# Designed miniproteins, single chains, continued (3), part 6

Each design is a single chain, and the fold is of that chain. pLDDT is the mean over its residues in the fold that is shown.

## One batch from the design tools (miniprotein)

Design m8190
Fold by ESMFold2-Fast:
Structure m8190 (fold): chain A 94 residues (1-94)
Amino acid sequence: MEEKIKKGKELYKKGLEAMAKGDLDSAIKYYEEAISLLPEDSKLAAEAYRNLGYAYYQKGDLEKAIEYYEKALSIDPEDEESRAMLELAKKQLA
């Protein structure tokens, strides 16, 4: 468990680095791998889900963006950023 969490944190950092470079595909891969290794209800997992939502939103995949923002909010209901982006993505689908 401890080693998985450390690896998850490293992968999350690589996801952030990929996002900073505009490499959405690499960022998605790293965040998905990080989530698989982190405790589901952890703050870092919620942040990774929010960043997945943002990456899919940037790719124009609104349905996946909505799914991941909803997952982030299920862990952190007070995440104003995820809530605002969820509302925006839903409006664009309607």
Scores: mean pLDDT 86

Design m8191
Fold by ESMFold2-Fast:
Structure m8191 (fold): chain A 58 residues (1-58)
Amino acid sequence: SMEEQRKKFLEELNKIDAEYQKRIDEIKANMTPEERQKALRKLREEVLKKIDEIFKKK
């Protein structure tokens, strides 16, 4: 069902958002400003890949 897939997708997005915020805090605590910019960009790419994986059910 498309509705069930949508519900699961939204639940996973909420979990990803919470994890993303936690990782941002970890990056801020453990990295220099220069490293932080690169790490945040990579983290954004990871989030997009996780979203894609949810659709692929991998």
Scores: mean pLDDT 75

Design m8192
Fold by ESMFold2-Fast:
Structure m8192 (fold): chain A 75 residues (1-75)
Amino acid sequence: GSPEEIAEFAKSLADLAQEPNKEVEEHAEKAAKAAEEGDFETALEHAREALEGLVKLGSLTEEQAEKLLETLESM
């Protein structure tokens, strides 16, 4: 995918929280910025942190988080 598509995907992770969560939003935003800058390694690190936060909140299962991370890695 393009850097813009990866950034949009990363940013959308914050919307998976049942209620707004600042830690998830901050990690999703940092992932999106890194993706826009072409720093895919940093984007993936922050996306992983956002997904782990969503699992802790009960918004995602571990399996759902793993599938979303695999999707991002394949882009």
Scores: mean pLDDT 83

Design m8193
Fold by ESMFold2-Fast:
Structure m8193 (fold): chain A 80 residues (1-80)
Amino acid sequence: SPRVEQLVADVEATLRRAEDILERLKSEKPSDRELMIAFMEVIALEAGVILAERAGADPQTVERFRKRVEELREELLKLS
């Protein structure tokens, strides 16, 4: 459905932006504010993945999103 396709596209776009931010933070010493904002984005991504799953997104797509969100969280924790 168009709604599911849009939700999947929105999560994918947000994940790409968060992954790009993570790479920037890894190349420079992040501030506490930058880390806080990045962790808030992870929480928003977790909600987005749940919404996509509940809307009927493909299970494989949902699991790939979950893995990427988990990897983002783990990498951010290493920077704190």
Scores: mean pLDDT 86

Design m8194
Fold by ESMFold2-Fast:
Structure m8194 (fold): chain A 63 residues (1-63)
Amino acid sequence: GPNVQAAIEALKDPSPTVRAAAAHELGEIGDPRAIEALEEALKEETDPVVIRELEKAIERIKA
């Protein structure tokens, strides 16, 4: 399966495309260990596409 830790680290990438992809991957994986990292990323994020992917990932994991 995908590497959860690598995706969590990618949430801090300088590229918004990479951060959005990382959020999407964490939502697909569904590992609750990612929730804290996703919520912290959401507090600091200003890109609307990345914000949407972070929100979707958190909602998907908590469902």
Scores: mean pLDDT 85

Design m8195
Fold by ESMFold2-Fast:
Structure m8195 (fold): chain A 83 residues (1-83)
Amino acid sequence: EAEELRREALEALEAGDLERAEEVLRRLFELALAGDEEAARALVEVWPRLAYALARREFSEEFAEEAAALARERLTAQVAAMA
C-alpha cells in the first residue's frame, strides 16, 4: 500500500495535480504515524517536491522566479568553476 501511494503521489505531481498529491500524501502521513516505515520513507521523498510545487503556486511568482534565478546562478557558478 505505501509503495502504491508513493507511486500515485509522484504521478499526481508529474501531472500537476497538486490536490491529488496532497490527498495521497495525507494518507502516507497517517500510515507513517501508525508505524509504517515504507510510508515514512515515501513521505521524506514526496514532501519536499509537493512543498516546492505548492510554494510556486500558492505564494508569489516573484518568489518562484527568485528561487529559479538563484538555482540558475548557482549552476552557472559551478560550471564556471569547473572551466
Scores: mean pLDDT 68

Design m8196
Fold by ESMFold2-Fast:
Structure m8196 (fold): chain A 66 residues (1-66)
Amino acid sequence: SGVEEAKRSASGMSPDDAAEHLLAGARSLHKRGDTQTALQLLDEGLSLKPSPEITKKLQKAKKEVE
């Protein structure tokens, strides 16, 4: 399934590490004007249920992109 495949692709990364990676990618894409893909990466990061500290960073980035 798509959910299983996504989890397998992230295997070996903690939710926090995976979310930080997605945050960095989203910021890079937003800087280049790819706002829609940046928002998708931020939503994916939030779906991983990272720590409160990482969640706040993702939410702040999402507000800056929106």
Scores: mean pLDDT 74

Design m8197
Fold by ESMFold2-Fast:
Structure m8197 (fold): chain A 55 residues (1-55)
Amino acid sequence: SPLWEELGLLLAELGRRSPEAAEEAVRLVQEAHDADTDEAYREAVRRMRELLERS
């Protein structure tokens, strides 16, 4: 899924910028994985992009 690929890239980028952002990103990915819906993955991508802007 393109969403899975995007989540992986965002997680890697956040891990390089800020430990706090990386931890929050892991939680967002876990939430999306638990729900396992396309909407949940889209929401996680959106929130992780916001974290990158703050980092």
Scores: mean pLDDT 78

Design m8198
Fold by ESMFold2-Fast:
Structure m8198 (fold): chain A 87 residues (1-87)
Amino acid sequence: MRFTLPRGSPEEVADRIAALLEELGIKDPIIVTDSPEVAEALRARGYDARVGFPAIATAVLERKDNPDKTIVGVEVGAETVDVGIVK
């Protein structure tokens, strides 16, 4: 499952990701992002957020070690933020 969100500040992006995860009913995810600033903003909101490059591909690999967790990849582009959800 993949979503595209508008670009903004790290705090705005983290808030949009949090709102998306709440809407989808995703609890206790591991989030992998290619933006250290977005990872820090997500951690400030209580998420397990990690830095990985490229983020979505790293999230897919992370699922192999965490098969019972929902893994979320967040790639911060120039104009958009791509969110990939891996279960």
Scores: mean pLDDT 80

Design m8199
Fold by ESMFold2-Fast:
Structure m8199 (fold): chain A 76 residues (1-76)
Amino acid sequence: MENVKKALEYMKKGREALKAGNYDEAIKYFEKAVEYAKDDPELTAEAYRNLAVAYIFKGDYVKAQEWAKKAAEALA
C-alpha cells in the first residue's frame, strides 16, 4: 500500500535527522509518518514513539509524555 511505503520512508528520514541532531526536522518527518500510517496501529505507534524520543532529545518532556501515551493507546 502506497501510504505504508510513505510512512516508512518518512520514518527513516526522521531517524536519520535524529542521528544528525536535527530534532525539529525529525519531528516534522515523524509527523508526516503519522499522517500516512494513521490506519495502521503498529506503524502509528512506532511513529508516536519516535516523536516521543525526538521531544526527549529536544528537552520537551511534556510533549514526550503526550506522544508516549498516544503510542500506548494506538496498540490498545
Scores: mean pLDDT 85

Design m8200
Fold by ESMFold2-Fast:
Structure m8200 (fold): chain A 91 residues (1-91)
Amino acid sequence: SPEERVRQLEERLEELKKKFEELKEKLSEEDKKKLEEELKRLEELIEEARRLIEEKAPESEINKAILEAEVTLAMTEMYLWALEKKIEKEE
């Protein structure tokens, strides 16, 4: 269901934020700023998807918003994973 997909996105975002906080002191200022901006954008996309569900928007609009959040989250996860692997190899 759309509600379940948004719940999963919210849970994954919280896990991603925890991983970011763990790595934060080892990140460059540039990567830190970029991740903070991407996490903020992701929060806004998830909140928009939640708003569309609450307002009973057309299913196509809800699904599009959820998909945009899912893709953005996956890309942010991959970016953070790549940074973590770089840190592991250099330290």
Scores: mean pLDDT 86

Design m8201
Fold by ESMFold2-Fast:
Structure m8201 (fold): chain A 98 residues (1-98)
Amino acid sequence: MEKELYEEIEKLEEERLKLAEEKEKLSNEEFQKKLEEIHKRLAKIGIELDPEKVEEMLKKVQEKKPLSPEELERVREALGALVALEFLIKRKEEEKKK
């Protein structure tokens, strides 16, 4: 499971980097749509990897500003994606140290 999730995150990060490289060849609407899809997939993986961390970060955001249900969903997705990317970064850092 963990190895499979790492592999999925790595593929999604590669897709995100590829999308950024091709940004000038895409319309703003097309770019945004593809980026949102990648972030949504990353969010699901991040929430799966560390749901407690996502909920803790979300509570800290809510303490600063009350969120509408729609804002809450968007923030949760953003935090999930960040957790997934943090997991990938930490794993790559560990590989560099060996």
Scores: mean pLDDT 76

Design m8202
Fold by ESMFold2-Fast:
Structure m8202 (fold): chain A 60 residues (1-60)
Amino acid sequence: SKEEAEIKLNFLELVRDSIRFALERVRPEHRAEWQAQADAELSRLDTEINRLKEEIEKLK
């Protein structure tokens, strides 16, 4: 439903923000390692967020 999609979108946006926040707090010596993994996860989240936004638009 539209409501379920909106709830999921909000949750995924919060997860994305949390990953960005955590990256800023990672020790400098581990930054390069975590940057690669975070970039992959953020790309996956952005794809899902965009799909949910499209789904919500279709339900209007």
Scores: mean pLDDT 82

Design m8203
Fold by ESMFold2-Fast:
Formats: sequence, C-alpha cells, structure tokens
Structure m8203 (fold): chain A 61 residues (1-61)
Amino acid sequence: LSLSELSSLGSGYAILGIAYQLEGDNEKAAESFEEASKLYEQGGDLDMAKKYREKSEELRK
C-alpha cells in the first residue's frame, strides 16, 4: 500500500472510532482508533498516529 492509501485508511478508522464513541461503544471506538493509529504510523503521519493511540488508551481506562 502507498503512504497515501495508508493515511486514507487511517482516516476511515478514525471516523469509525468517532462514530462508535458517539454511540457509547467505547471498546469498539478504542479498537477503531488503535487501527487508525497503526495505519497513520505506517503512512508516516506520526502526529496522527500518536493522537489516536492516546484516544484508544484513554477509552480503555
């Protein structure tokens, strides 16, 4: 996958995580944010990767 494709997939999972969080499903939101973080990291967007990793961890506390 290209860096652009990985970043686009990361955005998709980030949106999915937000949707789950709004529905009150914090566990699925955390899983979606964790996948977004991994995809952003592989795509080279380390700032977004860190942001969504922190969101995922916070929802699991």
Scores: mean pLDDT 81

Design m8204
Fold by ESMFold2-Fast:
Structure m8204 (fold): chain A 87 residues (1-87)
Amino acid sequence: SPLEALESALEQALKELEELLKKAKTEEEKEVIEKAREEVKKAAEKYKKKLEEAKTKEEKEKILEEFVEEMNEIHFKMLEKLKEIES
């Protein structure tokens, strides 16, 4: 189901962020990763609500695509901030 797909994507993203957090060497790096985790969780809550309100399969598929896009944007911004710390 689209909800199960969203939850699976969320679980995978949180697992990847947890592994990054374990490898973080500075408090600044940890703060950047923790902020990304919070943003991912908020995005999941937002898109779960949209998914519950959606009536058609096509609407649900579009919502899932938008969720993945927002997750990718959160990840990209996190990586940019981590690069600035390493520089």
Scores: mean pLDDT 86

Design m8205
Fold by ESMFold2-Fast:
Structure m8205 (fold): chain A 59 residues (1-59)
Amino acid sequence: SDELEEEEKKLTDEELEEMKKKVDEMKEKIKKGEKLSEEEQEEFYRMGAALVKKGKVKG
């Protein structure tokens, strides 16, 4: 969705799991040489930072 209003609410465990899945998929796409849009890159960094802060991703 184009609506970012949900970003204002605190992250739930379900959202963190979904973010981890998206980040993993984006990492795989990058390794395969697929282009990420600027929006996808921003989302990737945002989600990655949140996951690292919550200890869900090591790097």
Scores: mean pLDDT 69

Design m8206
Fold by ESMFold2-Fast:
Structure m8206 (fold): chain A 69 residues (1-69)
Amino acid sequence: MKKVKVEAEVEMETDGQRATVKLIIEAPEEDLEKKVDEFVQQLLDGGRRGGSVETAEKAAEAIRKAAKE
């Protein structure tokens, strides 16, 4: 069984400081969309709990875009 790897990067800037968050998802090709959706949901839930909703939303958008290729 072959797995595909999807990577996305989210850059944020606050008070002149920059941080890049790298997201990596590995899943069987046939399960990729399902795994991306699961990961996005976990990411958004994590952002709500941690008070970083905006960062989580940007990360979710980036990973969805990366999964399209």
Scores: mean pLDDT 70

Design m8207
Fold by ESMFold2-Fast:
Structure m8207 (fold): chain A 60 residues (1-60)
Amino acid sequence: APQLYRAVAPVPATSPDELALRPGDLVEVLEEVDDEWWLVRNLATGRVGLVPKSALEPVA
C-alpha cells in the first residue's frame, strides 16, 4: 500500500503552488520535489499542492 502522511501542524498556503493543511489532514505524496518540499494530494479534499515535508509524519 502507498505510504500515507499526516499533517502535524497547520500549513498556510502563501503561493498558488502551495497547499494549505490543517493538523490531522491525510495526504498522499505524488512527488518529492526536493529535500524540503513535497507535492501531495489531500485525501479529504482531493486538492494538490506543495507542502514542507517537515509538517508531515508517516502513518503506520
Scores: mean pLDDT 83

Design m8208
Fold by ESMFold2-Fast:
Structure m8208 (fold): chain A 63 residues (1-63)
Amino acid sequence: KPSIEELTEILVRIAGVSEEVARKIAEYLHEHPDMTREELEELAKELGVKPEVVYFAKRIIQR
């Protein structure tokens, strides 16, 4: 499973989000790996990113 740094780099490169936003997503998912779809959608809304970005990040960490 990727580290916070690895997941941050993947999100910056693939999703085109800022390093700051990518790191927040990575940190939150490392702290809460069992987030529901509704919780992921709320996180995406709070960070101003598409839900697909957060779904992708969760899929990577759940490998």
Scores: mean pLDDT 79

Design m8209
Fold by ESMFold2-Fast:
Structure m8209 (fold): chain A 63 residues (1-63)
Amino acid sequence: LTPEQVAAIVRRAAEMLEAGASEEEIIKYLQEEAGISEETARRVVELIKAGRLDGAAALLLTA
């Protein structure tokens, strides 16, 4: 994944959370778009919920 793609994925996941999407829907989105494991996707969602978007992006770049 490029940094630009990661930024877009994190932004969309945050928008989904604000729109009331379930955690499981966001996890599925992250797995399909980023090709990451369910465990990594859950951690990304936790970081987004905590407002740590930079941390979520860093995790996606290293996964």
Scores: mean pLDDT 83

Design m8210
Fold by ESMFold2-Fast:
Structure m8210 (fold): chain A 68 residues (1-68)
Amino acid sequence: GSLIAYDLTGNEISISITGTFTKLASNVFLWTDSKGDTYAIGLKTPVSDPSNLSNIAPTDIVATKIKL
């Protein structure tokens, strides 16, 4: 599955829930896609498990590609 998020400038980002997630805080995750690109994901509501991200409205999630 996937979810839709917006970055801080309003650009749409499609996040695959089948990617690799790393929890940094209850509302902050790193997501790495199949190409090895890493995104910071911020949530309006804290979640304990990244699998629950698929149930979050796009307006309650912000994603930003991280420059390594």
Scores: mean pLDDT 67

Design m8211
Fold by ESMFold2-Fast:
Structure m8211 (fold): chain A 50 residues (1-50)
Amino acid sequence: KVEEDAKEAIEVAEKNLEDVKKTMPDSPGAIEFAERLLEEAKKGAEELLK
């Protein structure tokens, strides 16, 4: 189901952001990149669920 794929993508992006914050807390560029990936996953899910 497309909704399950969208949810999975968001969870993966959230986990990645958490990992980046733990391993590279002093790297604003890396955190920003991970946040951008999460934002894109959420936007994709929102478009699929509208």
Scores: mean pLDDT 77

Design m8212
Fold by ESMFold2-Fast:
Structure m8212 (fold): chain A 85 residues (1-85)
Amino acid sequence: SDEAERLKEALRRAAEALAAARAALDAAVAAGASPETILEKDIDLAMAQIAFAVAVLEARNAKLPEEEKKRLLELAEELRERVEA
C-alpha cells in the first residue's frame, strides 16, 4: 500500500540520518574537534536517534494488514542492526 511504502521510506531516511550523524560524531572525535563541535554532533545524533525511534513507533502503530506490518517491522529491525553494527 502507499501508506506502507511511505512508512518504509520514513524508516530508511531516519536510519540513513542516524548512520550519518554517528559517522559525523566519530569523525569529529577522531579529528580532535573542539568540545563545542563534539557537543553539536552529539545533539545531532540524539535527535537522529529520537527520529528513528519515532519512525519505528509509527510503523508499529500503523493500521496495516498483518503481512505488511510484519514486513515493515522486519525492515525496522534490519535497519537498527545495520546502523548499530
Scores: mean pLDDT 88

Design m8213
Fold by ESMFold2-Fast:
Structure m8213 (fold): chain A 56 residues (1-56)
Amino acid sequence: MEELKKKKLEEASKKSLELLEKVKDETKREVVLRAVGESLRLIGDALDEVLAEEKA
């Protein structure tokens, strides 16, 4: 069960990194900030899922 929680966090981290890699050469600050915000949201959602499973 611990492995599944770790995999959820790893997947969120990978998706966040891929999103940031797509905007690494972006000059528009608003686009970069949007990508950072989305990356944080993905990680936050994964953490919420892991914490909810700990209650079960």
Scores: mean pLDDT 74

Design m8214
Fold by ESMFold2-Fast:
Structure m8214 (fold): chain A 87 residues (1-87)
Amino acid sequence: PLSPVEQLEREVRAFAERHQLTPEARALLDEVIEAFRNDAPLDEVLALIDRLAAALRADPASPLTPEEVEALRRGLRAAALYLDAQR
């Protein structure tokens, strides 16, 4: 079976492909996935998630609505908190 981190990585990559994220947004999303994979400190992971959301909101070419960006941010933050609590 997949670990929770491996499942999250799979779901996040599928999300990026479905929504055709810009290369810049995909790079930031990959940094978030890498932080999860490497058990980075919670504060660093949360900061990366907030930077991703800010970048998506600032990009007028982003295919995501403000509501979708906030949903992604909340989902990733919830996952970070959940994984931190399992340590």
Scores: mean pLDDT 77

Design m8215
Fold by ESMFold2-Fast:
Structure m8215 (fold): chain A 62 residues (1-62)
Amino acid sequence: AQAHYQQGLRLLAEGRLEEAAAEFERAIALDPDYREAWRQLGDVLRALGREEEAARYYALAE
């Protein structure tokens, strides 16, 4: 979980948004309580124009 979250942050810093989203999704799949990964995935999806999906992930991060 943590390794995928860190890789997602690295990809996000490089502007590789779709790959960053995939890494955050893997972090969540390994640890669904990883709230930071849920929030980061929401932010990336919003940046990709997938606002409805982003809102769903923000709600689950609470």
Scores: mean pLDDT 78

Design m8216
Fold by ESMFold2-Fast:
Structure m8216 (fold): chain A 59 residues (1-59)
Amino acid sequence: MREKAEELYKKAVEAYKNGDYLKALRLFIQALRYAKEAGDEELYEKVKSFIEEVLKKME
């Protein structure tokens, strides 16, 4: 995993736990972009799944 993608993922998870779903979504989208650029398919799928969970929480 690239360090930038991992850091953005952790920040997104923290925002999600704090109930800030909009901030979490933006950070997860950034993490998704970096994971794709790094070719880290496992991180990409993990972030993608989390985005779907955040969207379910948002209505």
Scores: mean pLDDT 80

Design m8217
Fold by ESMFold2-Fast:
Formats: structure tokens, C-alpha cells, sequence
Structure m8217 (fold): chain A 58 residues (1-58)
């Protein structure tokens, strides 16, 4: 079960990827973490989960 913080991080990272057309950089992930009030580790895990989901559906 994903926490509320993990769910918010997933949505924010997915939105940023859509806007950029690429995975966010470490700097951009830090900015997302600050905006959401979550840890950078939470945002990095969200990116890893999204990449795994994309790779599984290819």
C-alpha cells in the first residue's frame, strides 16, 4: 500500500516527466521534494517506480 506522500510524489514526478519529455534530473527531483514537503528519497523512489512501470509496459 502506498502512503499519501508516495502517491503525491508519483503524481508530481509523472507530471514533470510529461512536461519535460524526459526523466527529471536530481536537481529537479529535489525541487519537487521541497514543493511537496517530502524527502528527496521519496521522490527518487517514485521515479524508480514510474520507470519500472514504463519498462514493464514496453
Amino acid sequence: MLSEEETRALLAVAKKMQELGRPPTDEELKEIAKELGVSVETVRRALERLQAAIDANR
Scores: mean pLDDT 79

Design m8218
Fold by ESMFold2-Fast:
Structure m8218 (fold): chain A 68 residues (1-68)
Amino acid sequence: VQQQIDQLQKQRKEVQKQLSDTVDTLLQLGKNNASQSQIDEVRKKIDELARELSQIQKQIDALQQQLS
């Protein structure tokens, strides 16, 4: 179970990095007067990454409860 938690924590860290990088991209697009279409595309990517992060966290929480 701990090995599965460690693997999920590594995946969470990768997704968190992608989310952070994508948020930075959104901020740069706002500063550079990017098109609404470009902004919407990046926002959709942020939403997708946030959902993925939530799913990974739920799996970690479930496994941690089993260790209690």
Scores: mean pLDDT 82

Design m8219
Fold by ESMFold2-Fast:
Structure m8219 (fold): chain A 77 residues (1-77)
Amino acid sequence: MEEIEKLLREAEREGEAAARAAAAGDYETADEHARRAERLLEEAFRLAVEAGIPEEEAKERGLEVVGRTAAVYRELA
C-alpha cells in the first residue's frame, strides 16, 4: 500500500502541475505533466491489481486523483 499511495500522490502532483500549465496557456508543459501523471496512475493500478485489490476499487482510487486534478483546473481556468 505504501508504494501505491506514493504513486497516487505523485500522480496528483503531476496532474495539478498539468492543470496549472494548461490554465496559463502552456500546453506543451501541460501535456508533459499529464503524461507523467498518466504513467504514475497506470503503475499504481498495476501494483494494486497485483496486490489483490479489486480492479473496480483500483479504478475508483485513480478516478479520485483525476477528479481532484480537474477541480484544480476549474479553479485556475
Scores: mean pLDDT 77

Design m8220
Fold by ESMFold2-Fast:
Structure m8220 (fold): chain A 89 residues (1-89)
Amino acid sequence: MAKVAVAVPPSVRVGETFTVGALNTGAEPADIKVYVDGKLVGEKKNLKPGETLIVEVTPTRPGTYHVKAVAKNDKGEAEAEADLTVLPA
């Protein structure tokens, strides 16, 4: 069964690069995609169990950013979500 966890910092400022970590918590390799507010920002195919996809994002606007990681393999699909606050510069 596909499983994924996502990690983001609680807050950053506009123009500060932050990292999104998407961890394959399943027992099998999976294709991982990371979305910020519905936009694909990073992906990796065949991410192994216990491996993390690191995606760097530089925010251009203040507000709440919605981050979603999606894991998919032949055993199914899993999602994890986290929110991040972007402060003015």
Scores: mean pLDDT 84

Design m8221
Fold by ESMFold2-Fast:
Structure m8221 (fold): chain A 68 residues (1-68)
Amino acid sequence: SMAEAFAAAEEELRSVPGAEVTRVGEDRLVARFDTSVETLIGTVLRLIGDFPGFEVSVEGDTITVRAR
């Protein structure tokens, strides 16, 4: 289900060392890192591959995952 996929995305983001993950409403996750996301390209690519039904956006040290 979408709720199960969203919970899995939250768990994956929380598994990254130093990640600060916040749920915003029922459809958005915001993860902030202690480094630039450009140095975390492997994590970004994995999220895009694992959660193709979600919108993944990157800005500075922040990854946002949103249900479409």
Scores: mean pLDDT 73

Design m8222
Fold by ESMFold2-Fast:
Formats: sequence, C-alpha cells, structure tokens
Structure m8222 (fold): chain A 83 residues (1-83)
Amino acid sequence: ALDELIAEARHVEETSTDPEVQKAARRLIEAAEEFKKNPTLENARKLMEAGSELVDALIKAGRLEEAQRVAQAMGDFARELGL
C-alpha cells in the first residue's frame, strides 16, 4: 500500500504540468519517505494530510482517474495502520 502510494505520487509528479499537482505529489512523497524512516502516528497523519491535498489538487485539475487511484492507495494504507 505505501509503496503503491509512492509510485502513484511519483508518476503524477513526472507526468503533470500543473504546478499545484506537482507540489502536492512532491509533498506526499516526502511525507511517505519520512514515515518509512519514523513510522509514528504523527508521521502517518502528515502522510494522510498530504495524500488528501494531492487528491484535491487532482480533482481540481480534472485528473479524476488519478485522484481515484491515489485515494484508493491512501485507503489501503490507512486500513493497514488500523486508521
């Protein structure tokens, strides 16, 4: 789930020309890497917040299929953590 989320965020960052989408994708990647180093509840919350920001940015950009994929990967990750 976490690796799927990182892969989707990297793909979005690489393929998007929208600065807000690129920024949100980068923020999610950074939060996910921080969670891998320090898997705390605080870092999990930051990751979920960053993922929600990316989903919102993708919806605003009209990239609905990618928004759905990111949201699903976030949901899978949250379920693994018991959130």
Scores: mean pLDDT 85

Design m8223
Fold by ESMFold2-Fast:
Structure m8223 (fold): chain A 75 residues (1-75)
Amino acid sequence: MKERLQKAIELVEEEYRKEKDPSKQTGLQFIRGILEEALKEKDPATRSGMAARALQLAKRLLPKEVAERLAKLLS
């Protein structure tokens, strides 16, 4: 679980560095914040809930390709 969360954070950071649209950058920052909190969480159920929220935000705020890549890392 933690290894997949670390990969998800790295993916979001990489997309943030390449992104030039401020609206999409803001969305990536929100998702990164949730994933970083999930990585620090000790309760597996709470951690999974945080990962699910990050994925819901990704589906609403980011391109479908990025959201699908995050879903595969967090599943």
Scores: mean pLDDT 79

Design m8224
Fold by ESMFold2-Fast:
Structure m8224 (fold): chain A 61 residues (1-61)
Amino acid sequence: MSEEVAKIIGLILRAVGADMEGNREEAIRDLKEAQELAEKYKDKYPDLVEFVKRILERIEA
C-alpha cells in the first residue's frame, strides 16, 4: 500500500474513533483533512475520494 493511501486511511480511522467518543467536531476535521488529501490523488484513487465523502456525509447527517 502506498504511503499516501496509508495516511488517508489513518485519518479516517482517527475520525471514526473520535466520532465514537462523541467528538464530532474532531471527527469532521479529520475527515475533511482526509478528503483534501484524497482529492490530491483522485486520478489514481477515485474510489478512495468517494469512500471518504460517504463517511463524512454520514457523520454530518
Scores: mean pLDDT 80

Design m8225
Fold by ESMFold2-Fast:
Structure m8225 (fold): chain A 76 residues (1-76)
Amino acid sequence: SLTFDVPPMDEADPEAALRRVLEAAKHTDNLVPLSQAVVDAIIAAAPELAEAVRRLQAAGVKVPEAVQQQILAEAA
């Protein structure tokens, strides 16, 4: 039988991950849409996340500007 124990990765459930991000984002005043530079940086570092990050961008997810700056700094 297929396993129904627990989801092996919360990140494999984009709906749950998105809900968590949106809930955290409600407490920040500096929310901006995912920039293409950030999307490109994530894909360059982890190509397997390309579909997930593009899905978040297409959904219009807003992320704190500081988080996006951190991702760009780590990608440099």
Scores: mean pLDDT 64

Design m8226
Fold by ESMFold2-Fast:
Structure m8226 (fold): chain A 73 residues (1-73)
Amino acid sequence: EEEKLKEALEKVQKAVLEAAARVARGEMSPEEALREVRETAKKIAEELGLSEEQKEKLVREAERGMREMLASI
């Protein structure tokens, strides 16, 4: 349970870093990056069999991380 959530958070963090790098290079808009990390978080949660509450938490963490990265660009 906790192991799966940790793995999901690590995968989401990598996706956020990749999306932020694309925004920094001008390959993607901030709006597109936020949309992409939300969808990626949902897919990761479904793949790992997380509960609906954990899925919502993962999506919120992805959005938070993406907003933090965008504020640093």
Scores: mean pLDDT 82

Design m8227
Fold by ESMFold2-Fast:
Structure m8227 (fold): chain A 59 residues (1-59)
Amino acid sequence: DEAKKIAERTYNSYTHDIPEDLEAAEYMFELYKKYREGKLSEEEKKFLEEVMKEYEKLK
C-alpha cells in the first residue's frame, strides 16, 4: 500500500514539473509494483532501497 502511494506521488510530481522525467517516473512505478509483488531482482531491490532512502532525507 505505501509503495503504491509513493509510486503514484512520484509519477504525479514528475508529470507536473518535468515532462522529460516521465520515463524515470514510469520506471519507478514499475519497480514499486514489482516490490509489492515480490518479483524484484536483487539489483532492482537495491536501487529501490537507495531511492527510498534519498526520499527519506528530503523531509
Scores: mean pLDDT 62

Design m8228
Fold by ESMFold2-Fast:
Structure m8228 (fold): chain A 53 residues (1-53)
Amino acid sequence: MDGRLDAARDLLANTDLSISDIARLVGFESKSTFSREFKRRYGVSPSEYKKQV
């Protein structure tokens, strides 16, 4: 899948990168924008998701 959020989800599950680093790597303008869009799509914030995997 070619979605930035799908790439970010993979990085959260398989790496120890910070939320800010993941947001930058997948091309979001800020951690805030990334966290909002991630939560909208998956129902949980990136930090919440990382704790679940």
Scores: mean pLDDT 78

